Designed miniproteins, single chains, continued (5). Designs and how they scored, part 66

Each design is a single chain, and the fold is of that chain. pLDDT is the mean over its residues in the fold that is shown.

## One batch from the design tools (miniprotein)

Design m18279
Fold by ESMFold2-Fast:
Structure m18279 (fold): chain A 74 residues (1-74)
Amino acid sequence: DEARRVARQLAALHLVLVERGETSAEAQARLNALVEANRELLLQLSAEEEQAIIDEVLALPEEERRRLAAEAEA
C-alpha cells in the first residue's frame, strides 16, 4: 500500500517540522513540493483514511516520526 506509506511519511515530516519550530515559508514550501510530487498517490486516499493516518502518526514515538520524516525527504 504505497499511498498509505507515503501519506504516513509526509504526515510525520509535517509533525517533525512543527515540533522543531520549523514553520517558516521555506519549510512549508519543501513539504508542499513533496505533497505535489506524490499527489496521484495521495488522491487514492479518502479524507477518513488520511485522518486515520495522521492519528496513527501522532500516536507514534518521536523517534519513529523522525525516521518516517527522513524517509519522506530521501
Scores: mean pLDDT 79

Design m18280
Fold by ESMFold2-Fast:
Structure m18280 (fold): chain A 96 residues (1-96)
Amino acid sequence: KKAEEHLKEAIENVRKALEALEKGDYDTAIENILRALKHVEEALKEVTNPEAQEHLRRAISHLKAALFYIMLGKVDEAIEHLRRALEHLEEALKIL
């Protein structure tokens, strides 16, 4: 299903963003977070399960928070928000 494919791509992009932040590569991290956001937004258009929709909305909020903390140079906080986004994306994937 297209929603499942978008969620798997989003999860992969968040993992790449985490790796980039560990290396201090903020530009690559931001690019991967933006790609993840696009995939989550596409999945949200296709998902009808309200619990899955709420997990996707929470993932979007955490991805946006991660971008904000990167802008502030607060990499540890950005990493925590990316991890929370991953948890929500994985929960959404289980209940699609």
Scores: mean pLDDT 91

Design m18281
Fold by ESMFold2-Fast:
Structure m18281 (fold): chain A 94 residues (1-94)
Amino acid sequence: SSEKIQLLEKETEAIKKKLEELLKQGASTQDLVDYFETLLLRMAQELEDEEILALVRARFEARREELLALSPEDAVKAMIELLDELTEEIKRML
């Protein structure tokens, strides 16, 4: 639905902005990864689609160890890339 796509785009931009704010505040990679997981799952739950929630969870878990091994700046870049990939995939499901 167009309303769900608008919600997805709004939530995606809010997540990016929040990650950049936390990075500027000196957040650790662990804190950034934990917060990103929380925001991603919340976004997926708001779309009220169990397949989307399962997809988001699986894609995040596949990247967790990689993200945790990065510097805060590189972790944020990788999280934004994952978020953009997920957003485009989710748009095809809506």
Scores: mean pLDDT 87

Design m18282
Fold by ESMFold2-Fast:
Structure m18282 (fold): chain A 92 residues (1-92)
Amino acid sequence: AEEEKAREEGVNILERTAQIAESVGDKEAAKYAKEAAELLKNRPVTRELGIRIIALSLLAVGAQVSKELNIDAEQTKKDLVRGAKALVEELK
């Protein structure tokens, strides 16, 4: 199902974002990314969940990570935003 696929991709992107944030020492960004991934794994897919995940994702990528981005981190940021948008659109 499209919804299941978007959910799995979103979780993978968020987990990768947390890993990158930790690697550059941005503990707050890593915390927000992990929280978003955990919510996406463990809760039913709803409009409210989608909005919350987007908000947490923006907090994660808007922290120190964005100042120290290499090519891989920049791609992860783009993929994260894409995945979050696709999830919210699927939940309409």
Scores: mean pLDDT 66

Design m18283
Fold by ESMFold2-Fast:
Structure m18283 (fold): chain A 67 residues (1-67)
Amino acid sequence: DIEKAIKRAEELLEKARQALAEGNRFDAVVYATFAIIVAVTTLLADPNNEKAKKILDEAHRLADEAE
């Protein structure tokens, strides 16, 4: 279910943002990486999914900022 995958990725992005705000860079990288995996998997099933593309971009930005 693509919609459930997107919701899971959004939840992972929220956890990554919270971890980064708390200064927990390790958890931020972990959550952002899982969001990337879910978004990439969603795009393999639905290459034109705009929500998955936005999640992927945001997850990469969070992972880069956490380093």
Scores: mean pLDDT 84

Design m18284
Fold by ESMFold2-Fast:
Structure m18284 (fold): chain A 63 residues (1-63)
Amino acid sequence: REEALRAATAAAEGRMSGREAGEAIRRAGLNGDPVDGEGARKAGESGLSPEVAGRLAVANSEA
């Protein structure tokens, strides 16, 4: 879970691709895919704080 949060936050900051973040979320045992990581990146780009964007992506993958 912490790995997934770190990857999603990095994607929201533009430091990791959405695809790589989605794969990291999936490896953490969540229903992660490239769309979840890309969602975090776009949320960060749209003005959400990277930490909030990352937490939302992980919560969405847990649903």
Scores: mean pLDDT 69

Design m18285
Fold by ESMFold2-Fast:
Structure m18285 (fold): chain A 71 residues (1-71)
Amino acid sequence: GAEARVLAVLVENPDKYLTVEELAKATGLSPATVRRALDRLEQRGLVERIPGEKDEYRLSEAGRVAANLEG
């Protein structure tokens, strides 16, 4: 599903802040689908949203643990 594809890109880039447009390009999903996936991932505590002129998203600490990444 869309959440798994978006999460996979963030797991591959755990220290990067990515925009909806960058995630849409990386996943092949529409920006609207990426936004809905990010909303659900943020609600689950797996991603962090950084508000700005363009909102940016990064894998959260909980997301890193869930993905079995070493801190």
Scores: mean pLDDT 83

Design m18286
Fold by ESMFold2-Fast:
Structure m18286 (fold): chain A 93 residues (1-93)
Amino acid sequence: MSELELQRLALKHELEELLAKTPGLSPEARAILQSIADLAMELSEEALRALGRALSTFSLDSDPDAIAQAALDAIRAADPELAERIERRAKEL
């Protein structure tokens, strides 16, 4: 695998861990984070960097719903088309 593919897999794993460890997530936030995890292999390097930076900023935040919103906003800034696809998928979950 390329370094990019390994970074995508690492992010997918971190999101899946966050989902498993945070039962207090709203259904909407859970759907967003799950959709990001499901589409993680389509994240560009720019979207991965933006998302990683946003999640790093929220590592000490106690509001898990704010983490989901920050993640989606970071992806939207780097890749608005992928962000729309994530939101569309989340509505189906």
Scores: mean pLDDT 78

Design m18287
Fold by ESMFold2-Fast:
Structure m18287 (fold): chain A 74 residues (1-74)
Amino acid sequence: MVVFSEEEKEELKRLAEEIRAEAAARALSPLEVQLRWLRRLIDFLRRHRPDDPLAQAAVAELERRRAELEAQLA
């Protein structure tokens, strides 16, 4: 289980709000919204948990899902 600090939770909330605002402004599809969220979450985990093997495993799974969504949108 990866436990986030209050500061990290606030960053994740801000990223989610930014994606929602972009989705509304640009009429993004649900798949495009998921792809943007996956990219942001991968970057977040890499910055905050670079040496955590559980976070590394989570990043690998998220990157696999990102690649699948990118293939669907191509």
Scores: mean pLDDT 79

Design m18288
Fold by ESMFold2-Fast:
Structure m18288 (fold): chain A 110 residues (1-110)
Amino acid sequence: SWLEEFRKLLQSIKELPEEVLERLVKLLEKHFKGKEDVIDWESLARLVVLAYEEYGIEGAEKVIAFVGSLEEIHPNAPYLLEELIKKKVPLPEAFEKVLEEIKTLEPKKF
C-alpha cells in the first residue's frame, strides 16, 4: 500500500507517536488519493515531519491539506514551503507566499 510506504517514510525521518502517525496517514489518503503518481513522496514526508516539529500536529495537517489542494503541484512548491517553515514563518503567511510564487506564468527573475 502506498499509505504504508508513506508511513514508513515518516518513521524513517522521525519517530512519531502512533496517534500522530495515524492522523497524518488518514489525511494523506483523503487529500492525495488518485494523486499517488504526481508527487515526490520523500519530499512530502520531510515537509510533513518539519511542519510537525515546528507547528505540531495541527500544522502538519494544514500542510498536507494545503499541498493536496493545489490543482497543479509545482515542483518548487514543497521546497519553498520547507524554507519558509525552517525560517519559522507562520503557516498562513507561508501558504500565501507559496501561492504568490506559484503562477501559471512564472514571473521573470531580476
Scores: mean pLDDT 74

Design m18289
Fold by ESMFold2-Fast:
Structure m18289 (fold): chain A 94 residues (1-94)
Amino acid sequence: MTLEEVEELMEKGEKAIEEGKEEEALKYLEEAAGRKFESLEEALIAAYARAVGLKYGLSEEEVEELAELIKKVKEGDEEAKKKLAELSKKFAAL
């Protein structure tokens, strides 16, 4: 899947969320992430991590690590939040 395809699916998912169409949003985000989820939040995190991975040339393992890190931040892990901020700063420098 190309970066453009993932970004288009994420845009459709975000628009569906804004319109209150959570089931449609989940479907678009699952396609963007390349797998199925029970949670809209998990699907959004996975889609975002995949887009970042495609943009910066990350490995599949690094994309999964990024998705897990974002998920931990959403769960209130302060250490994960610090690590995500450090990674974001590193990516912004590329």
Scores: mean pLDDT 78

Design m18290
Fold by ESMFold2-Fast:
Structure m18290 (fold): chain A 69 residues (1-69)
Amino acid sequence: MMPTGRELSEEALARLRAARSREEAEAIVDEYIKRMRELLESQGVPEEEIEKLVALARAYWLDVMDRLL
């Protein structure tokens, strides 16, 4: 089954806490954004709304990454 948005964010946070390098952390954020986009597309969310949500999520997770590393 496709993960929920909450499951995706919880998984990303756990992986970021375990990340050993900035490169690994950036890859985790990129994978999270890709999976979030796929989830929203599968739920029929309009592309314009997906782009807005992805931009907000990326900004948030890059800030989280910088604080954890």
Scores: mean pLDDT 76

Design m18291
Fold by ESMFold2-Fast:
Order: C-alpha cells, then structure tokens, then sequence
Structure m18291 (fold): chain A 73 residues (1-73)
C-alpha cells in the first residue's frame, strides 16, 4: 500500500471535505481527514494514483503534499 499526507494552513470546512472526497473518488484512493481537519491521508495500492490525488488536492486547497511512502506490513 502507498500513502501520502496533505497538510493545510487552516482547518478544512465541511464543504471542502466533500470536495476532497469527490477528488479521492475520481482517483480511486482512500481519503481520511484527521481530527484537527488540517491533515488528510491518501492511501492506495497504486503509487501513481496517490501521487496525482495528493498533488491535485494540494494545488486546489493550498496544502502541502508529503512524498509518497510505501507501507510494508
């Protein structure tokens, strides 16, 4: 599995979270919003989908995307 984080300068609104879910669905990635609403985690078995989703989200909402990491169990 592959994962990336996007960190935002302010907490996300409910409307922004709904837009993020739509972007995640478009890319076929799992999206998890942190309790503070300032960080989202993006996960998929496809590294390219995680990279593209994280970049698109960061660009649209003024966030900062982390490098994609491989999660080995």
Amino acid sequence: MYAARVVFPRPLTDEEIEELKKIAEKYGVKLTVNKNRRVVAIESEDKEKVEKAAQDIAERFGGRASPVIEIKE
Scores: mean pLDDT 84

Design m18292
Fold by ESMFold2-Fast:
Order: C-alpha cells, then sequence, then structure tokens
Structure m18292 (fold): chain A 65 residues (1-65)
C-alpha cells in the first residue's frame, strides 16, 4: 500500500517538474500517507517532498520572470 502512494506521488512530482504546479498539494498528501504506512521510508519521502517543493518554486520563477 505505501508503494502505491509512493508511485502516485512520483508521477505527480514529474507533472510538477513539467509545469503543473497545481499537483503539489496532492503529491505532498500521498507522500505523507506513504510515510504513515511505512515509516522506514521517511528519509526518501522527505527527499521527494523537497524535490516537489523545489520543482514548484522553479516553475513559478520561470513563469514570473
Amino acid sequence: MAEEYLKQAEELIKQIENGDISKLPQALEYLEKAVQLDPSRKDLMDQLKERAKQAAQRVKELQEK
């Protein structure tokens, strides 16, 4: 079950990296659910949360420039 949330979050992060920042809240929710189901993956999920936030910030900067 945690693997399903991880896969969904990774797909959403790819969409954010491609310019769809509206996917950020859902990606973060799926990562939090994955950590709740498998706490041993916390470090990986924290890295993916940072990646999602950085991708959203980067896309916003490119649109605002």
Scores: mean pLDDT 79

Design m18293
Fold by ESMFold2-Fast:
Structure m18293 (fold): chain A 62 residues (1-62)
Amino acid sequence: MELFEEYDKDGDGKLTLAEAVRAIQKETGASLEEAVPAVLKYADEDGRLTKEQFEKALEDVK
């Protein structure tokens, strides 16, 4: 499960909110209404997610 690395094209070690939402939608088929709240729950103050936070968001929508 290298979704994090696939979408971290900026190489900053974190996914942006948009990248995380897109990855979750691609992986699970979730809508924006489902993916956005999950990502926001685990995102940091800048709306970015580490790999661990991203995995938690995936768990929330699956």
Scores: mean pLDDT 74

Design m18294
Fold by ESMFold2-Fast:
Structure m18294 (fold): chain A 100 residues (1-100)
Amino acid sequence: SLLDKVKEAIEEALELAKKHISNEEALKLFEETAKRVLEAVENAKSKEEAIKEINEIRREFVDRVREMEKAGVISHEEAVILMSIMNELANEIKKIIEES
C-alpha cells in the first residue's frame, strides 16, 4: 500500500540517522518529525495537501536543526547530515505520493 511504502522510507531514514547522529534530542526531533510526515500522508484529503504539509514540516525541521546548531547542541556536520536525511526522506515520500 501507499502507507507501507511511506513507513519503509521512514524506517530506512531513521536507521541512517541513528548511524550518524549520537545526540538523543536531535534523534527524537527526527523521529517526531517523521511521525508528523506519516500523519500528514494518512490524513491528507488530496495529493496536493499531503505535499504542501510535508514541505511545511520539512521547513520547520530545518529551522529547529539550525537552532540546535546555533545553540551548540549539535555540530555543524551533524546539522548538515540531519537536514540531508530529512530532505531525502521528504523527496522520496513526495515521489511515492505522486506515483500512487
Scores: mean pLDDT 89

Design m18295
Fold by ESMFold2-Fast:
Structure m18295 (fold): chain A 104 residues (1-104)
Amino acid sequence: SLPPLPKITDPEVEAFFREVFPELLKIAMDIIREKNLDLNDKESVLEAAKIFYEKVKEFLDSRREVTEEQKKAAALYAFTTALLLYKGESLPVDLFNEILKLIN
């Protein structure tokens, strides 16, 4: 199961993330597909997560001023959702925690 995201208290920021979520999801799914990502290969998953986070930062920075914590939360949610949709499996909790450490 995915840990809950931090509550976005700014309604405009929440609306912005809801608007851009499909584009973030597409970026994540494209990376997962291009790498033919194996969830059992922790190193490949972590590399994909890093590449995705850099692309998310560039995408968000080009559109709206948001905090680093908000960028990380949006990236993590989109990436884990893409993995669930593409593989039909939830991200293992241990691997999720390792991704959190890398993007922090």
Scores: mean pLDDT 72

Design m18296
Fold by ESMFold2-Fast:
Structure m18296 (fold): chain A 58 residues (1-58)
Amino acid sequence: SQSEIDALRKKVRENMEKRLKQLDEEIARLESKPNLTPEDQERLRFLKEQKERIEKML
């Protein structure tokens, strides 16, 4: 039924919002570091790209 599909879609949205929050926390931690390694910079780029993709789906 449509109500069951709507419930699943709501759950997916909630999971995406939770992931977005986790991405924001990891980004903040990396950006707070006094010296970023090349690996940290690549990780930041990857996390910000994932955040952009999720935000566009919400």
Scores: mean pLDDT 85

Design m18297
Fold by ESMFold2-Fast:
Structure m18297 (fold): chain A 63 residues (1-63)
Amino acid sequence: SLKEKGEKLIAEGEELIAEGRKLMDEGEEKKDLKLLLKGIGTVLRGIGLKFEGELLVKKAEEE
């Protein structure tokens, strides 16, 4: 269902945000610009998936 798909995307988005934050922390500690940028990109992808998931859940609740 749309609600189940949305809830899955929210969960995947939250996992990516957490993973990206860890990569950013590691990049800062190691002074590794590539890890820092990878972490930032991973957080942004997670935010996008979470937003998409929230829209799907809202649409399912309106139907």
Scores: mean pLDDT 87

Design m18298
Fold by ESMFold2-Fast:
Structure m18298 (fold): chain A 94 residues (1-94)
Amino acid sequence: SLLEQNPLIREIAARVSPATYARLLAALRRFLELLREVLERLPERREEAEALYEEALAALRAVVEASDADADAAAEAATAVLERQTARLEELLA
């Protein structure tokens, strides 16, 4: 997929366990689906959606910046951020 060809996502895949990567990737796909829906249906909420995207991107970058010993824990933290930001996007669409 195009997402899995992204350099940041490929670097995360190289650094974390397969199970942790699978959970992160599932959370990221759901986040991006809802982000797209908010941007397409609620242009008035663009700044809010972009702020949620910036927080998600920072969490993903933290996985790459983590030491090898901390990479899985950082990815689990990033997954939790993605799930929280996804809930906020769902609230915007309600």
Scores: mean pLDDT 87

Design m18299
Fold by ESMFold2-Fast:
Structure m18299 (fold): chain A 109 residues (1-109)
Amino acid sequence: KKEEEKKRVKEIAYKFINLLGDLVLEVSRKLRELGLPQEYIDKLVKIATEALIRANMAAYYGDKELLKEALDWAKEKFNELAQSLPEDVRRLLNEGVEKIKKEVDELLK
């Protein structure tokens, strides 16, 4: 049970990493399309990089609580960034993060 649970958490963490990568690429593309300053893309990438580090740490330890903390941290930081973005990008980012959280929370049952 202990080794099976660690393997499951690792697989879920990698799914989170992949979903987050897809969202970051989509949001970055939209930011560039709208001609927004590079600073917003830099902030997005910085948050994503930290979330990836946190998720990889959870994967390495097979720790469900660390993975939940990584998700909650990512949601908080992306929501903070979204408040400074135009409505269309803010909606895209917030909806994307919520969808990822829902999918990962479902897998962690």
Scores: mean pLDDT 87

Design m18300
Fold by ESMFold2-Fast:
Parts: structure tokens; sequence; C-alpha cells
Structure m18300 (fold): chain A 98 residues (1-98)
């Protein structure tokens, strides 16, 4: 399924993260599980910018999905995958456009 393929890629990305980057991701996931979307979004922004994402594009992504924690996590996961595997960006866009 789309979710299973995304989860496998997220697991691979997580293995490639530094200890500091893993800590940011884990803490953001804890905040999301507690419904603390704003706190989670700040940590996701720090993580994505640290990984080389454009700050303006990250701000747009976080604003778009701020009211849906599942969609937010999916969008952040796709962005992380595209940063580690740029060749997967087009594949991700095709599968998750709607």
Amino acid sequence: SRNEELEELVLEVRKSLSPEERELLEQALVYLSQGKIEEASELFKELLVKLGADEEEVDKLLEEYKDDPKALLSAVSREMISLFYPEKKEWLEERFKS
C-alpha cells in the first residue's frame, strides 16, 4: 500500500539520520501523539532545514497541513525522503498528489 511503501522509506531515512536529527524527529513524533501540533511543527521545521530543505517551502508545507496531524506527518515524511533520495521526488508526487 502507499502507507507501507512510505513507512519502509521513512525507516530507511531514519537509519541515515544523525543522533541529533533522530532526536528532533522522535521528539516531534511524541508531540504529535500528544496533539501538540505547533510544537511538533517547530521540530519538523528544524529537522527539515537541517537536512537541507528550503525554509520558505517548509513553512508552506507546515501551514498547509497544520490542522491534520496524519497529513502533516505524511508530508514531512515525503519531504525527508525527497531530501535523502531526490530521484524519488517525482515518484512521491505521483503517488501522493491526492
Scores: mean pLDDT 79

Design m18301
Fold by ESMFold2-Fast:
Structure m18301 (fold): chain A 70 residues (1-70)
Amino acid sequence: GPEALDLARKIVNLVKQGKYEEAKRLLLEAGFSEEEAEDILKQVKYFIEQGKDIQALLLVASALDHKLSL
């Protein structure tokens, strides 16, 4: 949903800035475990390094949508 997409944009922008701890904190606040948050960030970083910013955004948005619709 819109809230998931807005939060995903913030997280992806933090990762692009190298602010990994702040990005992790937002994922933990959204209800992810530490292991889940670290796995998501690893995948996001990989996509960003490949220039796949849209794929990074959609990955985070879909994970947040699934978590927030519980």
Scores: mean pLDDT 86

Design m18302
Fold by ESMFold2-Fast:
Parts: structure tokens; C-alpha cells; sequence
Structure m18302 (fold): chain A 82 residues (1-82)
């Protein structure tokens, strides 16, 4: 379902950012856009990864996880911890 890169990003985010914050509204937005993602929406994985970026826009987080890391600079910085 998720690419190795998406899973690595999720793990790196979890390790880099130990606290996550998602509002119910943000979760609902993610669920509404799940059909537009290239992979099936898995709340347990995607929400955990996204919750680690509370100060980044939801659109950018979805792009980082669902695309080919369009925000490569941020993803690369986190993956360096790997």
C-alpha cells in the first residue's frame, strides 16, 4: 500500500517529532481527500506521520506523503536521521 519512502518518512517523523497534534477537522479533511491519494488511506499510518508536523499546512503534508515528496528538502532533512 505505502511506498518504502512514505514509510521511511513516517518513521523519521515519528523519531524527530515525538509529539503530534491533529484536530478532528484536519483528520476529516485527510479522510475526504483519501480517494485522491495514490495509495489507500490508512489512518493508523498516515495520521501518525502527519500528526508529527503540526505547524506545516495540511496540503503540504498530504503532498509529501501521497506524491513523490514534492517537498524534498524537508523530507531529506528528516531522512538524514535514518
Amino acid sequence: PFSPEQLQLGRALSRALENGRLTPEEIEILRRHSKELPVPFDPSVVEKAIALFPDVSLAELVQALSGKFERLEEARELLKRE
Scores: mean pLDDT 45

Design m18303
Fold by ESMFold2-Fast:
Structure m18303 (fold): chain A 110 residues (1-110)
Amino acid sequence: SEEAQRHLEAGLAALRAGDYKTAVRHFLEALKADPSLPQILKDNLIGLVLRALVKMGLITLNQVLDEEKVRKALEELGIPEELIDVFMEALKNRKLHDFVLVTAAASELS
């Protein structure tokens, strides 16, 4: 969808600028705008959100699969509950193995 694409582009721009809160919000708005996004894009967005939370120090790499810690981190970041629920559902329905997701969250921003 055009709305999801705009949010993806804005999120990536914010991520490159080091504005992790804005990046997270745009990635979650993209997930909300288009539930039919290809699974590989959804899984990549999950990894990008978790990486942003780790870079902000809101969670550690050991906590990226801890649903309670991830939810609390998004709440502390001021993300609306509706968007948090969208993300937690995407995380639950991911097709990435835990190892791949942790690796994605640990990746450097370049």
Scores: mean pLDDT 80

Design m18304
Fold by ESMFold2-Fast:
Structure m18304 (fold): chain A 94 residues (1-94)
Amino acid sequence: SEAEKLIEEAKKAAKEGNIEKAVKLYEEAAKLAYEEFPEDPKKSLEILKEVAEELRKLEAEHPSPEIRRALLNVEVQIGLMYIKGAVFGIELPE
């Protein structure tokens, strides 16, 4: 998946100290998670949760308003997916 590929590229950028590139790649991965798996909300949610976890780790090491904004945006997307799942009876992992 393109979203999963962007996550791997973001992890590499973060390890190399290119924090701005890592944040941009994580934001792109989160957007693609919604677009690539419209018929598989569990897969979209899995990708969004991974992005959120990686952004949270990145913020802990490199606190910045940009990382916090990106993390908040992804967490809001996760919350909306759980609300949608509850309304439409989609089984999501807790």
Scores: mean pLDDT 79

Design m18305
Fold by ESMFold2-Fast:
Structure m18305 (fold): chain A 74 residues (1-74)
Amino acid sequence: MSLVEQARQLVEEALRRIRELVEKGDLDGAFAVWDELTTRLRELYAQATPEERAEIERIWVEGFDEVARLLREA
């Protein structure tokens, strides 16, 4: 699995978990999941090629926008 594929899977899993936590009103839990995701994405980014970094950044920004949307609707 490429670093880009790993980043996509990490964001997808985190968004799934964050949606569950927001549904339950556990905003602290949702923030903790996003913080853990950010740490893991940083690790992948540090190991990535310039081309992979550009795509990881895009995936990260898209994930952040979705989390911000979910938290605004909470």
Scores: mean pLDDT 83

Design m18306
Fold by ESMFold2-Fast:
Structure m18306 (fold): chain A 83 residues (1-83)
Amino acid sequence: SAEDHERMAATLREALERLGLPAEVVERAVATFKETGNIGKALAELGLARTPSPATLVELGRALRAGDVDAATALLREILEAN
């Protein structure tokens, strides 16, 4: 739903900001998510060497939909540290 999409975008922004990413990178990732609804495409804006597994993307999607910033931040930290 539109409400879920807005919550996911807001949660993604806050999680990326908590990780200390540059504002330009955060804005590009969030904009791509708002445009495409695709978490993998949004994460590509972070310059990842490898796309996260489908299982990791599903888990991140659940955290984002729930507005669980703590879980989203932890998952994104793991993704970034693996790259």
Scores: mean pLDDT 85

Design m18307
Fold by ESMFold2-Fast:
Structure m18307 (fold): chain A 111 residues (1-111)
Amino acid sequence: AARETLAEIIGELAARLGEDAEAMRAAALASPVDAAVGALLAYIERLGLPEEEVREIVRRLPPRAGALVALTYRLRQEGRLTPAAVADAQQAALAMSEEEQRRIVEEFLAE
């Protein structure tokens, strides 16, 4: 399921930092989706993942999570990444239809 994919990706990224992948995967499965997406975004930032690797992650995510990652990554590229901007992106993604979320993902993956 969508949450399982998100947790799997978080575990993979945690392992790359030498953290307990199984513990981080379990924590993500037990967390609300927005908290799990927040953890994923923190791992992307801590690892300094290049755009192409972020695109591979977005391809694996459900539309809502993928749209949020894409929006937050663009904020980072523009030098506009703040806690307030991340919160606004989370609220925007929550207010979007699945069609709008898919459009954001498609636009991000086409870049």
Scores: mean pLDDT 78

Design m18308
Fold by ESMFold2-Fast:
Formats: C-alpha cells, sequence, structure tokens
Structure m18308 (fold): chain A 91 residues (1-91)
C-alpha cells in the first residue's frame, strides 16, 4: 500500500506535467490533434487522482493526498488564469 500510494503520487505529478505541456502546445499552435492529446492526458490525470484518493482513504492517508490534489488544482487554475489574461489582451 505505501509503495502503491507513492507510485500513484509520482504518476499523478508526471501526468500533470505532461497535461500542462500539452495544453500550452495547443495554446501556441491550435490543432485537433493537440487538443485530443491535452484532453486524453487530463482524463488520465482524473482517473489516477481518483485511484490515489481511493487508496489513500482505504489506508487512512487522506491528508497526504490532499496536498497532491491541491497541487493539481493550483496548476490547472494557473493555466486557466494565463488563458484568460491572454484572451483579455487580444480584445
Amino acid sequence: MEEEIERLKEEVRELLREALAAIRAFAADPSPERLARAVALLEELERKLGELARLAKEAGREDEVREVQAEVREALLAIEEEARALAAALE
């Protein structure tokens, strides 16, 4: 269980990095292929976060997972703010 939770934390962080890179690649050069990649990575990230949350609950380690969930939320919020600022600048 401990090794599984640590592996899932690493997988979530890796998927977050890949998703952020894919979102930025789509923003720089929009294409259906880049959008599909970003969406697929975000869907996988959600699945892994759900799996991590479930295992952490079973192990009584929910507080540790809250940190990872907060990290993911803050990173996605930051990219959303970047996108809104860019859209406003283009007006």
Scores: mean pLDDT 78

Design m18309
Fold by ESMFold2-Fast:
Structure m18309 (fold): chain A 67 residues (1-67)
Amino acid sequence: AEERAKLLEEVAREVLGDVEVKVTIDPSGHGNRIEAEVTPEQREALARLGGASSDPELTRKVGEELK
């Protein structure tokens, strides 16, 4: 769980740049939440990353596509 949240936070920072990003692990185990002050374009990127957040390989691939 910690490894996935850390990876998601790192990838989100790479996509958004030096924006303050906070990743929260869903206590129900059904997903992770990302909070950041972003533009509409960056919000769409975050939604895509959030959807991939349960799979570390998918998270990395989506992050690279969004760079």
Scores: mean pLDDT 65

Design m18310
Fold by ESMFold2-Fast:
Structure m18310 (fold): chain A 87 residues (1-87)
Amino acid sequence: LLPPLFYEKLEEAIREGLDVFREALRTRSLEEAVEIAREVARKKAEEFRNYLLNVQNSEETAAESTARVILEETLKAIDAEAARARA
């Protein structure tokens, strides 16, 4: 079972990714807004992976798996929001 910190970080990552996407849509095309939001999501997932490895002293496999799930769910949320914007 994943610790409470995982769910808090997952919620934070999704919220931030969607906020970046919506803000970018104000001045950018839909495709550019998606790319900007995905780039920010990837950067934040990498930072969290590094935090788990270097600060929390997590096992590499656990850190990789946790960061990957957060990234995948954030990207899914961004893609779903973009699909709604296209409709």
Scores: mean pLDDT 81

Design m18311
Fold by ESMFold2-Fast:
Structure m18311 (fold): chain A 81 residues (1-81)
Amino acid sequence: SEIEELVKEARELYLNRASPEEIREMLERIEEHIDKLPPEMKEAVLKGLKEIRKALEEGDYEAAWTYFGILVHELEEWLKK
């Protein structure tokens, strides 16, 4: 599915310590698919997006990278049935 490929790409960005710009671009792509997620997962993802974006705006790459990793992990776990 498109969301599975997107999460795989996000994992690769995380492992490669992608730039703030690449992370922002990936967050936009994740947000485009958010309405396809279950309500509880949608709420968790929206909170994660907000935390990552806040860290990026504050110039805190380590916090942004950590929150991004948490978001990717949560999406991966949800995709496991």
Scores: mean pLDDT 86

Design m18312
Fold by ESMFold2-Fast:
Structure m18312 (fold): chain A 73 residues (1-73)
Amino acid sequence: MAPPASPAEGERYAERLDELADEMSSLPTASVEFVVSVRLISAAARSQLLSKAEMEEDVRLTEKKVEELKKKE
């Protein structure tokens, strides 16, 4: 069983999401709307509004999206 999300975990996931949002904003194929959405998820994670499982999934999906956008360049 996964433990509940800790503040430290929230900050770590938020940091990663913010890095990914900055990376996406440099790509011509990334929409501003999507970048803003990732930044809002980062803020939610930092504020301990997300469970550990939700943060892990959000980071995973965002990382895959960034990789896909970079490969399309």
Scores: mean pLDDT 75

